# Designed miniproteins, single chains, continued (2), part 1

All scores and structures are predictions.

Each design is a single chain, and the fold is of that chain. pLDDT is the mean over its residues in the fold that is shown.

## One batch from the design tools (miniprotein)

Design m4001
Fold by ESMFold2-Fast:
Structure m4001 (fold): chain A 85 residues (1-85)
Amino acid sequence: MEEDLRELILNRNKLAATLSEEDYKKVDELMVEMNKLAIKGESKEQILEKAREWAEEQGFSDEIKDLLEKAVEAQYKVLEKLLEK
């Protein structure tokens, strides 16, 4: 849990440092939607596929796509562990 929380925070901070305010706001909105899907019972694989498709539509660089996937996966793992404990 602590490691997943650190991964989430670090990847989100890296995205905020790399992206414009406008693009980071879009990422923040996506992260909220992915969180809602996880709470509703969507699988990690389904959530990652949706995040990946969205990132392709935005035209983000491979670096940004990688950071986003890591942030989404870390967020999912945090929620999964919180629901188990």
Scores: mean pLDDT 82

Design m4002
Fold by ESMFold2-Fast:
Structure m4002 (fold): chain A 78 residues (1-78)
Amino acid sequence: SHEQEKILKEIEKLIKEIKKLLSQPQPDVERLSQLGMRLSELIQKSKDLEKVRELVKKLDAPPTVRDILDGELLLKSR
């Protein structure tokens, strides 16, 4: 759906911002926490987890992002 496409685009944007922050010598921990929480919320709203996994792989997402995805997948399987 168009709504799901919008969610995927926001997830892509968040992953890119997290990567950029983590590439800095002193990453903004507060902003990283905010972006991580937002990413968790969007993953929970996504109905196409296969596309989320593909996006994480395509963008070479950092371990922090992969851990968030795996955590949300565990919670959703409950």
Scores: mean pLDDT 82

Design m4003
Fold by ESMFold2-Fast:
Structure m4003 (fold): chain A 84 residues (1-84)
Amino acid sequence: AEEAETEALAARLARQIALHQQVLDAVRELEAKVGREALSEEQKAELARRSALIRRGAEAANRYLETGDEADLREALALFEEAV
């Protein structure tokens, strides 16, 4: 049933959000403690790329919570999976 599929996608999205939020928080804490100057340009670019994907995923997840549109849920999941 599509309801079971939606519940499975919502559970996967919740796990991805929790994991990626922890990664994002760790990145912010690292930048605050050691400064961005301690990171290579390649590392800074990679962190920026992952952070942008996580932010876009969170925006799509918020739209899903507001509208119930499963397309937004699938977009959020795809963005979070790409951020890994």
Scores: mean pLDDT 71

Design m4004
Fold by ESMFold2-Fast:
Structure m4004 (fold): chain A 91 residues (1-91)
Amino acid sequence: SEAVEKAKQVIEAVRRALEIIKDEEKAKAAGLDEEEIKELREKLIKALKEVVEKAEEYIKENPDLSEDEKKAIELVVEAAKKALEEIKKEE
């Protein structure tokens, strides 16, 4: 479904952002300095928290969601929670 495909794209973007944050040499190869990496990390944490909160609220408010839509939202929430856990382990 289109919703599941879009969810996979978001998950892939999150994985790429995590690789940049976790590897200073890869971040520098992408043209980011230490301050930009810190800013990206803070923005990513904020965005991931908002995605989890809004997605969980949306599922709760919309119990009649299609199976595909629910699966897409659950995949994004799972990926976002995993990303947040990985970022927290590096603090």
Scores: mean pLDDT 74

Design m4005
Fold by ESMFold2-Fast:
Structure m4005 (fold): chain A 98 residues (1-98)
Amino acid sequence: SIEDEILEVIERIEKLLPNATLDQLKEAARHLIAALTVLGLKDFAEEVRKKIETGDPEEVREAIREALKQIRENLAKNPDKLEQIYLHLKKALEVLEK
């Protein structure tokens, strides 16, 4: 299912975070902002945006981890959004696999 594919992509993103560069982290985080926005999680999207602006790789990693947690927790509430969320998460994963 798309939900199972989303969960797999989240796990793969989490595994790549420790070794990602700041540029990869910022670009991936922007795709997660899009996913959070699709889910209506405006406050979380704003917090991720603020962390990108700090330029601190550890703050961006923490923001990405929190974003992924919020996405996981909100999938069941938004079954009509799963394909859109999947596409944004796949773009984040592609950035981290560069």
Scores: mean pLDDT 89

Design m4006
Fold by ESMFold2-Fast:
Structure m4006 (fold): chain A 61 residues (1-61)
Amino acid sequence: MESEKVINEGNKEAKKIFEEGYKLAEQNPDTRNEISQKYAKQATEILNKAFEEAARLNREA
């Protein structure tokens, strides 16, 4: 299903962003918390958009 592909792509993208943020946070211990929060928020937004898009595709299909 098209919605399934959107969710899978969203998960893949979110995982990359989360891992990238985690590595950057480890390199910057003074701002680790801020970096982690920023990247976690971006990853969550991507997931939310993927779920919303999947729901829309399912509705408009």
Scores: mean pLDDT 79

Design m4007
Fold by ESMFold2-Fast:
Structure m4007 (fold): chain A 100 residues (1-100)
Amino acid sequence: MEEIKKAIEYLKSPDLDAQIEGLRLLAKIADENPEAVKKYRDEIVKALAESLARLTDEQRLKVMEAINEEILKLKNPEGRKILQDIVDKAVEEARKLREE
């Protein structure tokens, strides 16, 4: 999916606003087509984890707040579960990257 690749590119951006736009786009894709998000799960987890590892504590809080708001807005329960799993895994991986 072209849209999901765009979301991943935004997540890899050093710009916080671009990362938040990537998360919003990812949430929209998860709501409309959860299978597309499943297909790119590992790439999304890696992009988000590396992004979160580079952010300050305050920036991470802002990004996590935006993610949580988007997850709560999702109408598709399957999309919500997939996005939550991706976020949980990305946070775990980001923590490991920051400890090194």
Scores: mean pLDDT 83

Design m4008
Fold by ESMFold2-Fast:
Structure m4008 (fold): chain A 81 residues (1-81)
Amino acid sequence: MLTAEQQAELAARAAELRARAAALEERGASLEELLEFAREVAEAMLEQVRLTGVLDPEEVERFVEEQLKELEKLVEELKKK
């Protein structure tokens, strides 16, 4: 399904995201930084869906966008306290 090059690119992206997650956890990320990181993770997942063709990428993108909007609303409510 995936080419060797595509698999290597996905592995490199996953390693980068893990390193960033560890750095955010260690230093205590702000809500804004956590939201930005969540968007990057969502984008990486959508790229994987597009490459594998297992799911309709348009449906997955719509679902992910809705989840991110709900997360943004929760962060804004928390910031108001």
Scores: mean pLDDT 71

Design m4009
Fold by ESMFold2-Fast:
Structure m4009 (fold): chain A 75 residues (1-75)
Amino acid sequence: SMEENLASLRSLPPEAAVQLLVRELSSPSVEGRVKAAELLGALGYPSAIEPLRAALAKETDPRVIAALERALAAI
């Protein structure tokens, strides 16, 4: 679940959590990319801003675009 994933990520050093989720932003799965964006936004670490902007520049799926925009707005 999102709640369980968020709890696990919060137990990691911020840099490690961001790195794992940034890899998922390039997943072939639309749902995987949405989830990664949502988790990055929920964590709120500033180091996620640049990777989120880079992902947004390349993204074509409207659900992922919306999730990336919400994540950036939350940080």
Scores: mean pLDDT 83

Design m4010
Fold by ESMFold2-Fast:
Structure m4010 (fold): chain A 74 residues (1-74)
Amino acid sequence: MLEEVVPVTLEAVEEFDKKAKELGATEIDVINPKSGLSVRVPVGNGKEAYQKAKDLLDLFDDDEDEVKLVGHIP
């Protein structure tokens, strides 16, 4: 299991997506650490994971906060 708290930036989320894919993960859970709300996205689309993280944390384009990402290996 790959689990990490990262800043909500396209670069950080895409880097996590690449690491999860290399470890054989098929999906990533994007988790708001404050509320516990989560959304699951397929591996290989870091841009989608980034957008879901922003939506989940209610962030605008210039806002930054932290998100918890978990890679799901089958």
Scores: mean pLDDT 77

Design m4011
Fold by ESMFold2-Fast:
Structure m4011 (fold): chain A 95 residues (1-95)
Amino acid sequence: MEKEAEEFREALLEAGFPEEVAEELARLMREDPAAAAREALERVRGPEYAELMEPLLEMEVNKDEERLAEWRARASSGAELEALLRELVARRRAA
């Protein structure tokens, strides 16, 4: 967690985040990695993209290796993964 939070902070700085924001999100990363990643995505890409990535972040945080492997196998590219995530979000909204 501590090493992961520091690496996350460095990645945010490289992505152009202000130092204060990078430190705040790194602190959140220690407590809730999924929330930290979602907030970073929301600030960069907007709330729609953060919502789209939420199922993947939940699978990663829960260490659901079988589901993560299945999704990686189904998506040979980032565009295919995005399409699968959009379908999942649409299903949640329709339910």
Scores: mean pLDDT 64

Design m4012
Fold by ESMFold2-Fast:
Structure m4012 (fold): chain A 62 residues (1-62)
Amino acid sequence: SAADKQLQAEWDKAYEIISEGLEEDLSLEEVEERLRKAIKDEKLLKAAIGAFRLMVDARRRQ
């Protein structure tokens, strides 16, 4: 469906933003701002922000 295609596109964009944020050591605030501009699905947005936080914490713990 069109909704499924849109959700997949937002998933791909969220993955791109998270990957760039981790690679460039961007702040949570900057990554959250980029995600909020790109992602319209509220559940995906919250999941993406949460995933970035967990990944940053995992990296800090070695």
Scores: mean pLDDT 82

Design m4013
Fold by ESMFold2-Fast:
Structure m4013 (fold): chain A 102 residues (1-102)
Amino acid sequence: SFSEELRERLLEVLSEEETEVVLSAFEELWSKHPDGKISKEDMKEMLKEVFPFLSDEEIDELLDKYADENGELDREQAIEVLVEAARKERELAEEARRELLS
């Protein structure tokens, strides 16, 4: 299933607890889109909630990379955005910790 695939991919980057938070937010957002498409705006709101270290600009760049001509993401595109966002979040969080020690 897509949920299981996303879980496995997120667990490579995030803790089990962080992964469950992201999955719950994604499943809640997806449940509101029975046509199988999510807007960049709805996806951005969810990403800002679950990934606090990502800037608006970084989220916009990720969404523009995967969104279609109408500014919408299908389930597969949304999964790719979540995985890349999780990797960027980890990188930024680690950088912030290192700067605090400098």
Scores: mean pLDDT 81

Design m4014
Fold by ESMFold2-Fast:
Formats: structure tokens, C-alpha cells, sequence
Structure m4014 (fold): chain A 61 residues (1-61)
């Protein structure tokens, strides 16, 4: 069972990086996704929160 614990949205080089930290079978997994707009990054984070209501979403400016 996979549980997403944290989603961090940060700006880098005019793009938005979304770092997703999840736990699966006792392992911590981190993946980074890059989006062109803040709106796309926020929409992605919202989809994750819909599946994992206890996830912490952070926006770093």
C-alpha cells in the first residue's frame, strides 16, 4: 500500500518542480516532476490530495 506523505511545489528556472514523497512497504520514495505553469503544478498536487487526503502540500516561493 502506497501512501503519499508530502508534496512540495517550488519554482526553478521559470518552471515549477513538484517533489512527491511517498511511503510504500516501509520504503520512502521521492519523485520530482517539472511543470511549465504554477496552475499545472497545483492541479497535479490536488489530484494527489484527492487520492491521499492526509498528504501535506507545501508551496515554496
Amino acid sequence: EEIVKEVVISEKDGKFQVTVTSEHKGETLTKTYTFETEEEALAFAEKIKEKYPDVVVKVIK
Scores: mean pLDDT 79

Design m4015
Fold by ESMFold2-Fast:
Structure m4015 (fold): chain A 60 residues (1-60)
Amino acid sequence: GRLFSRDEVASVLLELGASPQTILAVYRTLPAESTIEQIEAVLRELGVSDATIEAVRAKL
């Protein structure tokens, strides 16, 4: 599978209207590059909604 940068994930979340606190938590928790499965697991643990996680997957 393709690796995605932490900056790509943060940019998509910002576009989807995620809070600054969520963006900062992503930068603290995700490695510089991650698989989509790792990204989904981290976002779910941070309390991001399933609808937003699906939108992130679709935009990445």
Scores: mean pLDDT 84

Design m4016
Fold by ESMFold2-Fast:
Structure m4016 (fold): chain A 108 residues (1-108)
Amino acid sequence: MLEEQRREALRNAHLAIVSILVGALLQTGKISPEQGKEILDIAEKEGPEAAAEYLRKLGEKKAAEILLELSRKADELIERSDSVEELEAAVREVVDEALEEAKKIIKE
């Protein structure tokens, strides 16, 4: 059961990070709605590394690096989590960091 919960938490964390960063890029006009949809579709099907590569092709290198950094942090925190409460805390931590990075993108 815990391994299944770790997989679900990791998938949820990755999708939340991508969604938050895509939202910031859409709000600032750095990407189009069509490009945002494509990034989310890639992230769901192929994962955050593939989504980051697509962001680099669009010229959004900083957003790609943030996505990879937060995704690696999610991987590490979730792998170390031994309870549902720790999994929830790990997801919350990376989501909070993604929101802070999104605020920086919006200000620029």
Scores: mean pLDDT 87

Design m4017
Fold by ESMFold2-Fast:
Structure m4017 (fold): chain A 73 residues (1-73)
Amino acid sequence: SMAALRAAHRQKIDAAYKAMAARYGWDVSVDQLKTFIQNWNAALSAEISRIMNRNNTTRITDKHLAEALKRLA
């Protein structure tokens, strides 16, 4: 489902952020992690809006969601 695809990608990005911060000696607080997740959600919503506007549609499909997630990867 779209919700499962979105959740899986968000979890992957979250894990990548933590791994990168640990590797480069950055102190990753819970607040920094929450901010990263919020910014990622905002970026995803913006990409979805662009795709919907470009295709002149009010519906999003799994294909459109996959395109948005690929752009953010």
Scores: mean pLDDT 64

Design m4018
Fold by ESMFold2-Fast:
Structure m4018 (fold): chain A 74 residues (1-74)
Amino acid sequence: SEAELKQLQSLVKEAVELSKEKNLSASNPAVKAFDKAASAVFSRYGEGQLAQAPEQDRQALKQAAQALIAAAKS
């Protein structure tokens, strides 16, 4: 749904902003997992076409974003 896509966009934005604020290393497992999940969605389906990505890729991105936010807050 559009609400789910907006929620995912907000989570991705929060994850990126928090990782920069906390200066998380590119070697951090949560950062690596997020970069991999984001690449699967954005490099294959293009920027702004989140709705065209498979549900599996969107769920993986959601989980990776939540894990990155948790890592940044710990």
Scores: mean pLDDT 79

Design m4019
Fold by ESMFold2-Fast:
Structure m4019 (fold): chain A 100 residues (1-100)
Amino acid sequence: MPSIDELLLRILGLVSLLESLARKDPAIAPAAQAFADRVFALAVALSRGEISPLEFFEGVLALAEEFRARYGAQLSPAQAAVLDELIALAREAIRRVEEE
């Protein structure tokens, strides 16, 4: 299984991919950028030891579920697939951290 660092990098990669795909849709692009900015702020807090890895993954999951609740119906199939992968990965990361 991937390390916590590999899970972090994969999550950040999926967030960047979602933002990039959403950039083509003016209705979603500002919301996707705000989502990415909030996840990046959590990553900075994690790197500074201000939050735990568990708090980081829980924060990402909460932000992703909020984004899905507000904008999910407006997402393209490709955008929805990336968001679903991000949510699934965050849930797996939380379980993995809690089992360590």
Scores: mean pLDDT 85

Design m4020
Fold by ESMFold2-Fast:
Structure m4020 (fold): chain A 79 residues (1-79)
Amino acid sequence: NDELGKLLQEEIKKNKLSLDEVQELLEAIFEALDELNINADKSNLSKEEWIKVLELALKKLKNERVKKVVENVIEKIKK
């Protein structure tokens, strides 16, 4: 979903995440997808499915800056 990709990229840029912080974010998202039995090779997730993935990913994150990015994206999706 191009819209969700844009929201993530905008928040990453706004918060100036490092490459390591972006890697932590991606790992948390892939772990959340795996736990929810969502195939990472399929890009057609609904808004509700993305909220569930991001909320689960948020629980796995330790870096406060990365958490802030995920929280801001969730809020924008819940619009």
Scores: mean pLDDT 78

Design m4021
Fold by ESMFold2-Fast:
Structure m4021 (fold): chain A 72 residues (1-72)
Amino acid sequence: MKEKLQAEIDAGVEEILGAVALSVIRRQGEKSLESLKNFSVEQQKLILKYLREANAPESILKKVEEIIKEKE
């Protein structure tokens, strides 16, 4: 059963997910993208939201979407 996730209110969770998003945006990251597989689908969707708001390249957005789809 899906639990409520209030990451947008929880500053600690937001800071972690924001740091992951920034790591991916910096193009550092095939390893950062691989690490996304360790997060829940809900957390991966939040990371995707942060990437989209930061105007990340579409190639990165697509890779994150594929990771989400693979877990679903």
Scores: mean pLDDT 64

Design m4022
Fold by ESMFold2-Fast:
Structure m4022 (fold): chain A 105 residues (1-105)
Amino acid sequence: SMEEIEEALEKLREAGDEVSARLLRSMILKNPDLKTPEEVLEALLKEIEELESDPSVSKDSIAVLKMQLLEAAEILGLEDIKEKIIENMTPEEKERYEALLKANK
């Protein structure tokens, strides 16, 4: 519902993830039929998959977008979509994510 989406946007902002908050808001404005944070993140993942099939789009840009989406899923506690994002990552993208986690310790 709109209330669940607004609560998700607030959680992202409180965690300092303003980029993900803006991405979610942009997606909702394009797709008013989306009712839950999970549906919004799934729609964003689908857009990233479509961008990944475009050879003009940088692989580094795709990796950054996937890591951004993964961080949003983690903040929102959405384990199912988090797992789906990880399954859509290449071995190189997974290594970059693991390196980022180690650097933040």
Scores: mean pLDDT 81

Design m4023
Fold by ESMFold2-Fast:
Structure m4023 (fold): chain A 97 residues (1-97)
Amino acid sequence: EPFDEALEAIDKAIEAVKNGDKETALEYIDRAMKAVERGFEQALAEGNDEAVRALETAMKNLIKARKAVKNGDFDTAIKYLKEAKEAVERAREALAA
């Protein structure tokens, strides 16, 4: 399930950021982005606009988190990763309706 994969990757990225592990955080952010891309394909196939918009928000926040990690701005990275997680959860809820 791409949403569960994205959520797990985001949680692992948050843990890596908290530990100061920049390289591991970037790897898990990239994994989360790939899972969100697969979620987009599912949402588009179902014609679920709410899920599509939520996944757009998730991707934007993952891109911002990735940039923050590269810049060593770990507090900002955690904020964006949490926002991405909430957006993925909303997309999953929209597809369950």
Scores: mean pLDDT 88

Design m4024
Fold by ESMFold2-Fast:
Structure m4024 (fold): chain A 73 residues (1-73)
Amino acid sequence: SSLFREMVLRQAELWANRLGPEAALERIEKWLDEQVKKGYISKEEAYRLLAEIAERLGLTDKAQEYRDKADSL
């Protein structure tokens, strides 16, 4: 949902301010992987969210990597 997306994006922003963008992205990736394993979101949705977060954090290469992973599913 849009509300879930906005919450995840806000959390990534807060972690990036504390830990830096790369560490924040790694922490969000691990958490989203756990949500996929629990069946709360699809693997495709997780990769698309990670791509958007990476783009917003200025990690352009990682954003493209996650888009490619989503498109290969």
Scores: mean pLDDT 86

Design m4025
Fold by ESMFold2-Fast:
Structure m4025 (fold): chain A 77 residues (1-77)
Amino acid sequence: SLDELKRLLLEELKQELIEAGVPEEVAQAIVDAVEPLVLAGDHDGAIATLRAGLLRHLPEEVAERLVAAFERALQQL
């Protein structure tokens, strides 16, 4: 289902954040903030929320690369 694909995308996002150096608790908090926006189809809100969260913990270049990958994944839903 579409909701199943959205949840898998969010699980993959969490793992990518951890691999990029975001602490697991912080990665979970970012995903928790992004989830309702993704489920509602608010892709602009999800992207903005992810960007804001990542910029607090990662260099801008790494954060923007992760945001771009997430945006492309959302476009495939």
Scores: mean pLDDT 89

Design m4026
Fold by ESMFold2-Fast:
Structure m4026 (fold): chain A 81 residues (1-81)
Amino acid sequence: GGKKLADKMIQEVKELTKQGVQLAKDGNITGAIGQTLRLIGIEIDAELLLKQGKISEEQAKKVIQAVQEGLKQIMDALKKT
């Protein structure tokens, strides 16, 4: 089922986001950027899974939205002095 796969991807996004925000707060800029690249990879995977019919359009949108929220949180943390 696509729901279980999408839910797993969303949980991975949340964990990578949490790690990226913490790395940014700790001044580990390269580590934080590394987590943003991992998030972008999950967005690409979600689009590929949608094309393959393994997840629904609604499920793909939820994963992509979670990635975009995570990227924003890491970027906002990086901009704070």
Scores: mean pLDDT 89

Design m4027
Fold by ESMFold2-Fast:
Structure m4027 (fold): chain A 80 residues (1-80)
Amino acid sequence: DMEEKIEKARLIKDLMLKYLEQNINGGSEHMDIETVRKLAEEYLERFRDMLKRMGLPESVIKEFEEEMKKKIEEILKEKE
């Protein structure tokens, strides 16, 4: 059950990052950096809340949150 939840969390993270990247690159050619950062913050908050609702331990949530933050920074650096 815990292993299954962790795998599901990883898939959700990857899917959310894919959608964020698509919105940045394909959704609008005029998306400024401020709008991009706001969108990234919203995705991170939703992801964290989702992991909490799934009943993952705080330590695991923190690890996924940091991993997602790192990937978001990579996407933002590419956009800048």
Scores: mean pLDDT 77

Design m4028
Fold by ESMFold2-Fast:
Structure m4028 (fold): chain A 90 residues (1-90)
Amino acid sequence: SELMEEILKLVKEMIEKAKEVIPEKKDYLDKVLEEIEKSKDPEEILKLVSEVLSEISELGETDPKAQELTLELKEIFLKILDLVEEIKKL
């Protein structure tokens, strides 16, 4: 599915940005990406992506780079959400 390929592309971009914010959780983020790539269920993908965003959002503090990257991650999450909703309508 072209929609699924676009979702995976956005997820990879989100994970790479998340690694810049929380490099200590690189192994966790790599496992999440692997689980998403194995998943056939758009809802499961959305859940896993939401968990990553939650981890990043907890870092809302004095680092302006982390704050900027968190906003970019939220924008990517909304794009993933829209694509998941499109798949559900098919």
Scores: mean pLDDT 77

Design m4029
Fold by ESMFold2-Fast:
Structure m4029 (fold): chain A 86 residues (1-86)
Amino acid sequence: SLLEKARELVKEAERILAQMQEAVAAGDDATARRLYAQAEKKLSLLHDMIEILERDEPGNKEVEELRKKAEEIETQMAEIRRAIDA
């Protein structure tokens, strides 16, 4: 289902985000930038899926949770972007 695919994208994005945070902590800017590009593509796909789910299943609690997760990932990615651009 689209909901299950969106959940897997959240897990994949969170895994990449954790690896990015480790790369930043290690001063590995090249790895951090590469992982950022991968996470950005997954987040874009996730946003598209959530938009469809919100339209088709308004008020679904699981979709609301996915939106919240996507926003949390986006916020953390913005923080990482500032760190690697500093």
Scores: mean pLDDT 87

Design m4030
Fold by ESMFold2-Fast:
Structure m4030 (fold): chain A 92 residues (1-92)
Amino acid sequence: DPVVEALGGFLSFLLSHEELPSEEEIELAKEIALSSVPEEKHEEVEELMEGIIELKKENPDLDPESALELLTTLPGIDKETAEKIVKIAFGV
């Protein structure tokens, strides 16, 4: 699923930084994520990436359990989708 892989890769990128990455680094990571996603899903994925950025800002020490719970608060992310994103992002 290109959307799940894009979101998981984006979250993995954010988790590789102790603090939030620079705006320039975030913009580049967004472009990379969107390059693997069908054009009709770009708006949806961009909104979800913005949600993930806010979750990281509010929760600097995200672990797999807290990330799973918080991802399910995002629009259109069910528990199964969140589990797949967490597996990609944390490698578990």
Scores: mean pLDDT 82

Design m4031
Fold by ESMFold2-Fast:
Structure m4031 (fold): chain A 66 residues (1-66)
Amino acid sequence: SLEEYLKTLPPETALKLGSEMVYSATEGLSDEEMRKRLLEIAKLSKEQLEAFVKEARELRKRLEEA
């Protein structure tokens, strides 16, 4: 899972990935732009990358519904 993956990373890398996910969600970036930005921070598997994109979409939906 995304949560378990983040626990395996150095704190600085996990923070950068989390920050980019939040930034992408709040700025309304496309899924493709999110993937590009996340891959610049860390080498992610396809499964891990899609988990981040999904989490960002869920965050964006919650922000729009609040």
Scores: mean pLDDT 78

Design m4032
Fold by ESMFold2-Fast:
Structure m4032 (fold): chain A 88 residues (1-88)
Amino acid sequence: SMQEKLQQEMKSILDKMNDLMNQLQKAFDNGDLDTATAIVKQMDDLASKFKQIFDSIQNPTLDDAIMMANVLVIVSEGYFMLEVLKKK
């Protein structure tokens, strides 16, 4: 169904965001502010795309809402990691 295709696209975005978080942790450990800044921007762009897909679903499920919550947590963690790195 169309909803199943949208759900698979949302899962794909969440997987990419988890990969970006792994990359951000490495950039953070290396003190690489430029790389960390670029990764957080990619996270913001993916989160915006996720929200656009989520908002297009007429009858979102609890699982869809949990994926959205996970996306927001990853973006928030990335933002605060970047703020910590800027203060070093």
Scores: mean pLDDT 89

Design m4033
Fold by ESMFold2-Fast:
Structure m4033 (fold): chain A 66 residues (1-66)
Amino acid sequence: SLEDLTEEEAREILSKEPKDAEEYLKQAAAYMVLKQPTKAEKIANKVLELFGEKYKEKVSRVIALK
């Protein structure tokens, strides 16, 4: 799950171009794991802009990751 992401997995996710909403959410989670919440928030907000309000709950959960 996104909550179980390791730093190495996070870096791998960020090395790839996201293709869909789930990949963008993985990038936001990856930034949270790497302790870069400002970048995570920017990517998470991009999910809402590109894929719409149906992702609002998932976006909120990702940004809440420690």
Scores: mean pLDDT 76

Design m4034
Fold by ESMFold2-Fast:
Structure m4034 (fold): chain A 67 residues (1-67)
Amino acid sequence: TKLTPEQYAELRRRLSPRELAVALMLAEGFHPSNRDLAAALGVSQSTAARLVRRARRVLEELGVPVD
């Protein structure tokens, strides 16, 4: 899904760089597993799950579809 400039600005304002990267992946229709995301970012699977939850929450608050 194409983000509006206003949605992108709000994502950048509310999210850390790692959270923003995850949010952009989800907005584009990519759904990496927590394992794959953890390996890619060099974090634990629990941290990857937290990044995904945070990104999804902000996208949902902005009305951005993530499916």
Scores: mean pLDDT 81

Design m4035
Fold by ESMFold2-Fast:
Order: C-alpha cells, then sequence, then structure tokens
Structure m4035 (fold): chain A 93 residues (1-93)
C-alpha cells in the first residue's frame, strides 16, 4: 500500500541520515510525505520533525525552524518538539 511504501521510505531516510547522507535522507522523507494521507497528521508531524532534524544537522537553521513549525502545527501537544523549535529560534538570534 501507499502507507507501507511511506514507512519504507521513512526507514530509508533514517538510514541515510545515520550515514551522514543528509540530502538523500531529505529526498526519502519528501517522497514519504507525498505518499502519506493528509489526514494522517501524526505521520506527517513525524516526517516534518525528521526533516527539521536533518536541516539542523546540516546547519540550515531557518529551514529547520520552518519544518519544526509545520510539525508543531500538526502535533501541538509534542513538548519535546516545541523545545527543539525554541532552541533553533535562540540559535537564529
Amino acid sequence: SAADKALELRQEGVEYYLEGKYEEALEKFEEAIKLTDEKDKATLADLYRLMGFVYKKMGELEKAREYYEKAVELDPDDERLKNALKAIEEELK
């Protein structure tokens, strides 16, 4: 199914991230987002969080903030994600 393929792409993205292949990780997460139902807010929030985390590791702090903000909008109760967003905002000063 499309959902099964999205989970496979998410896992591939995590594996690329662990290898330090950040652009390839982002490509896999973007493909997973495209296959994810827009009503599946939990999965979309997780994927946007992962993209924000990769951009942070790349030093692309403005993009990291953008993707963390998208994730918070989809999952506003995630305190750890809100704390990660605050940390990025502090680094951008």
Scores: mean pLDDT 87

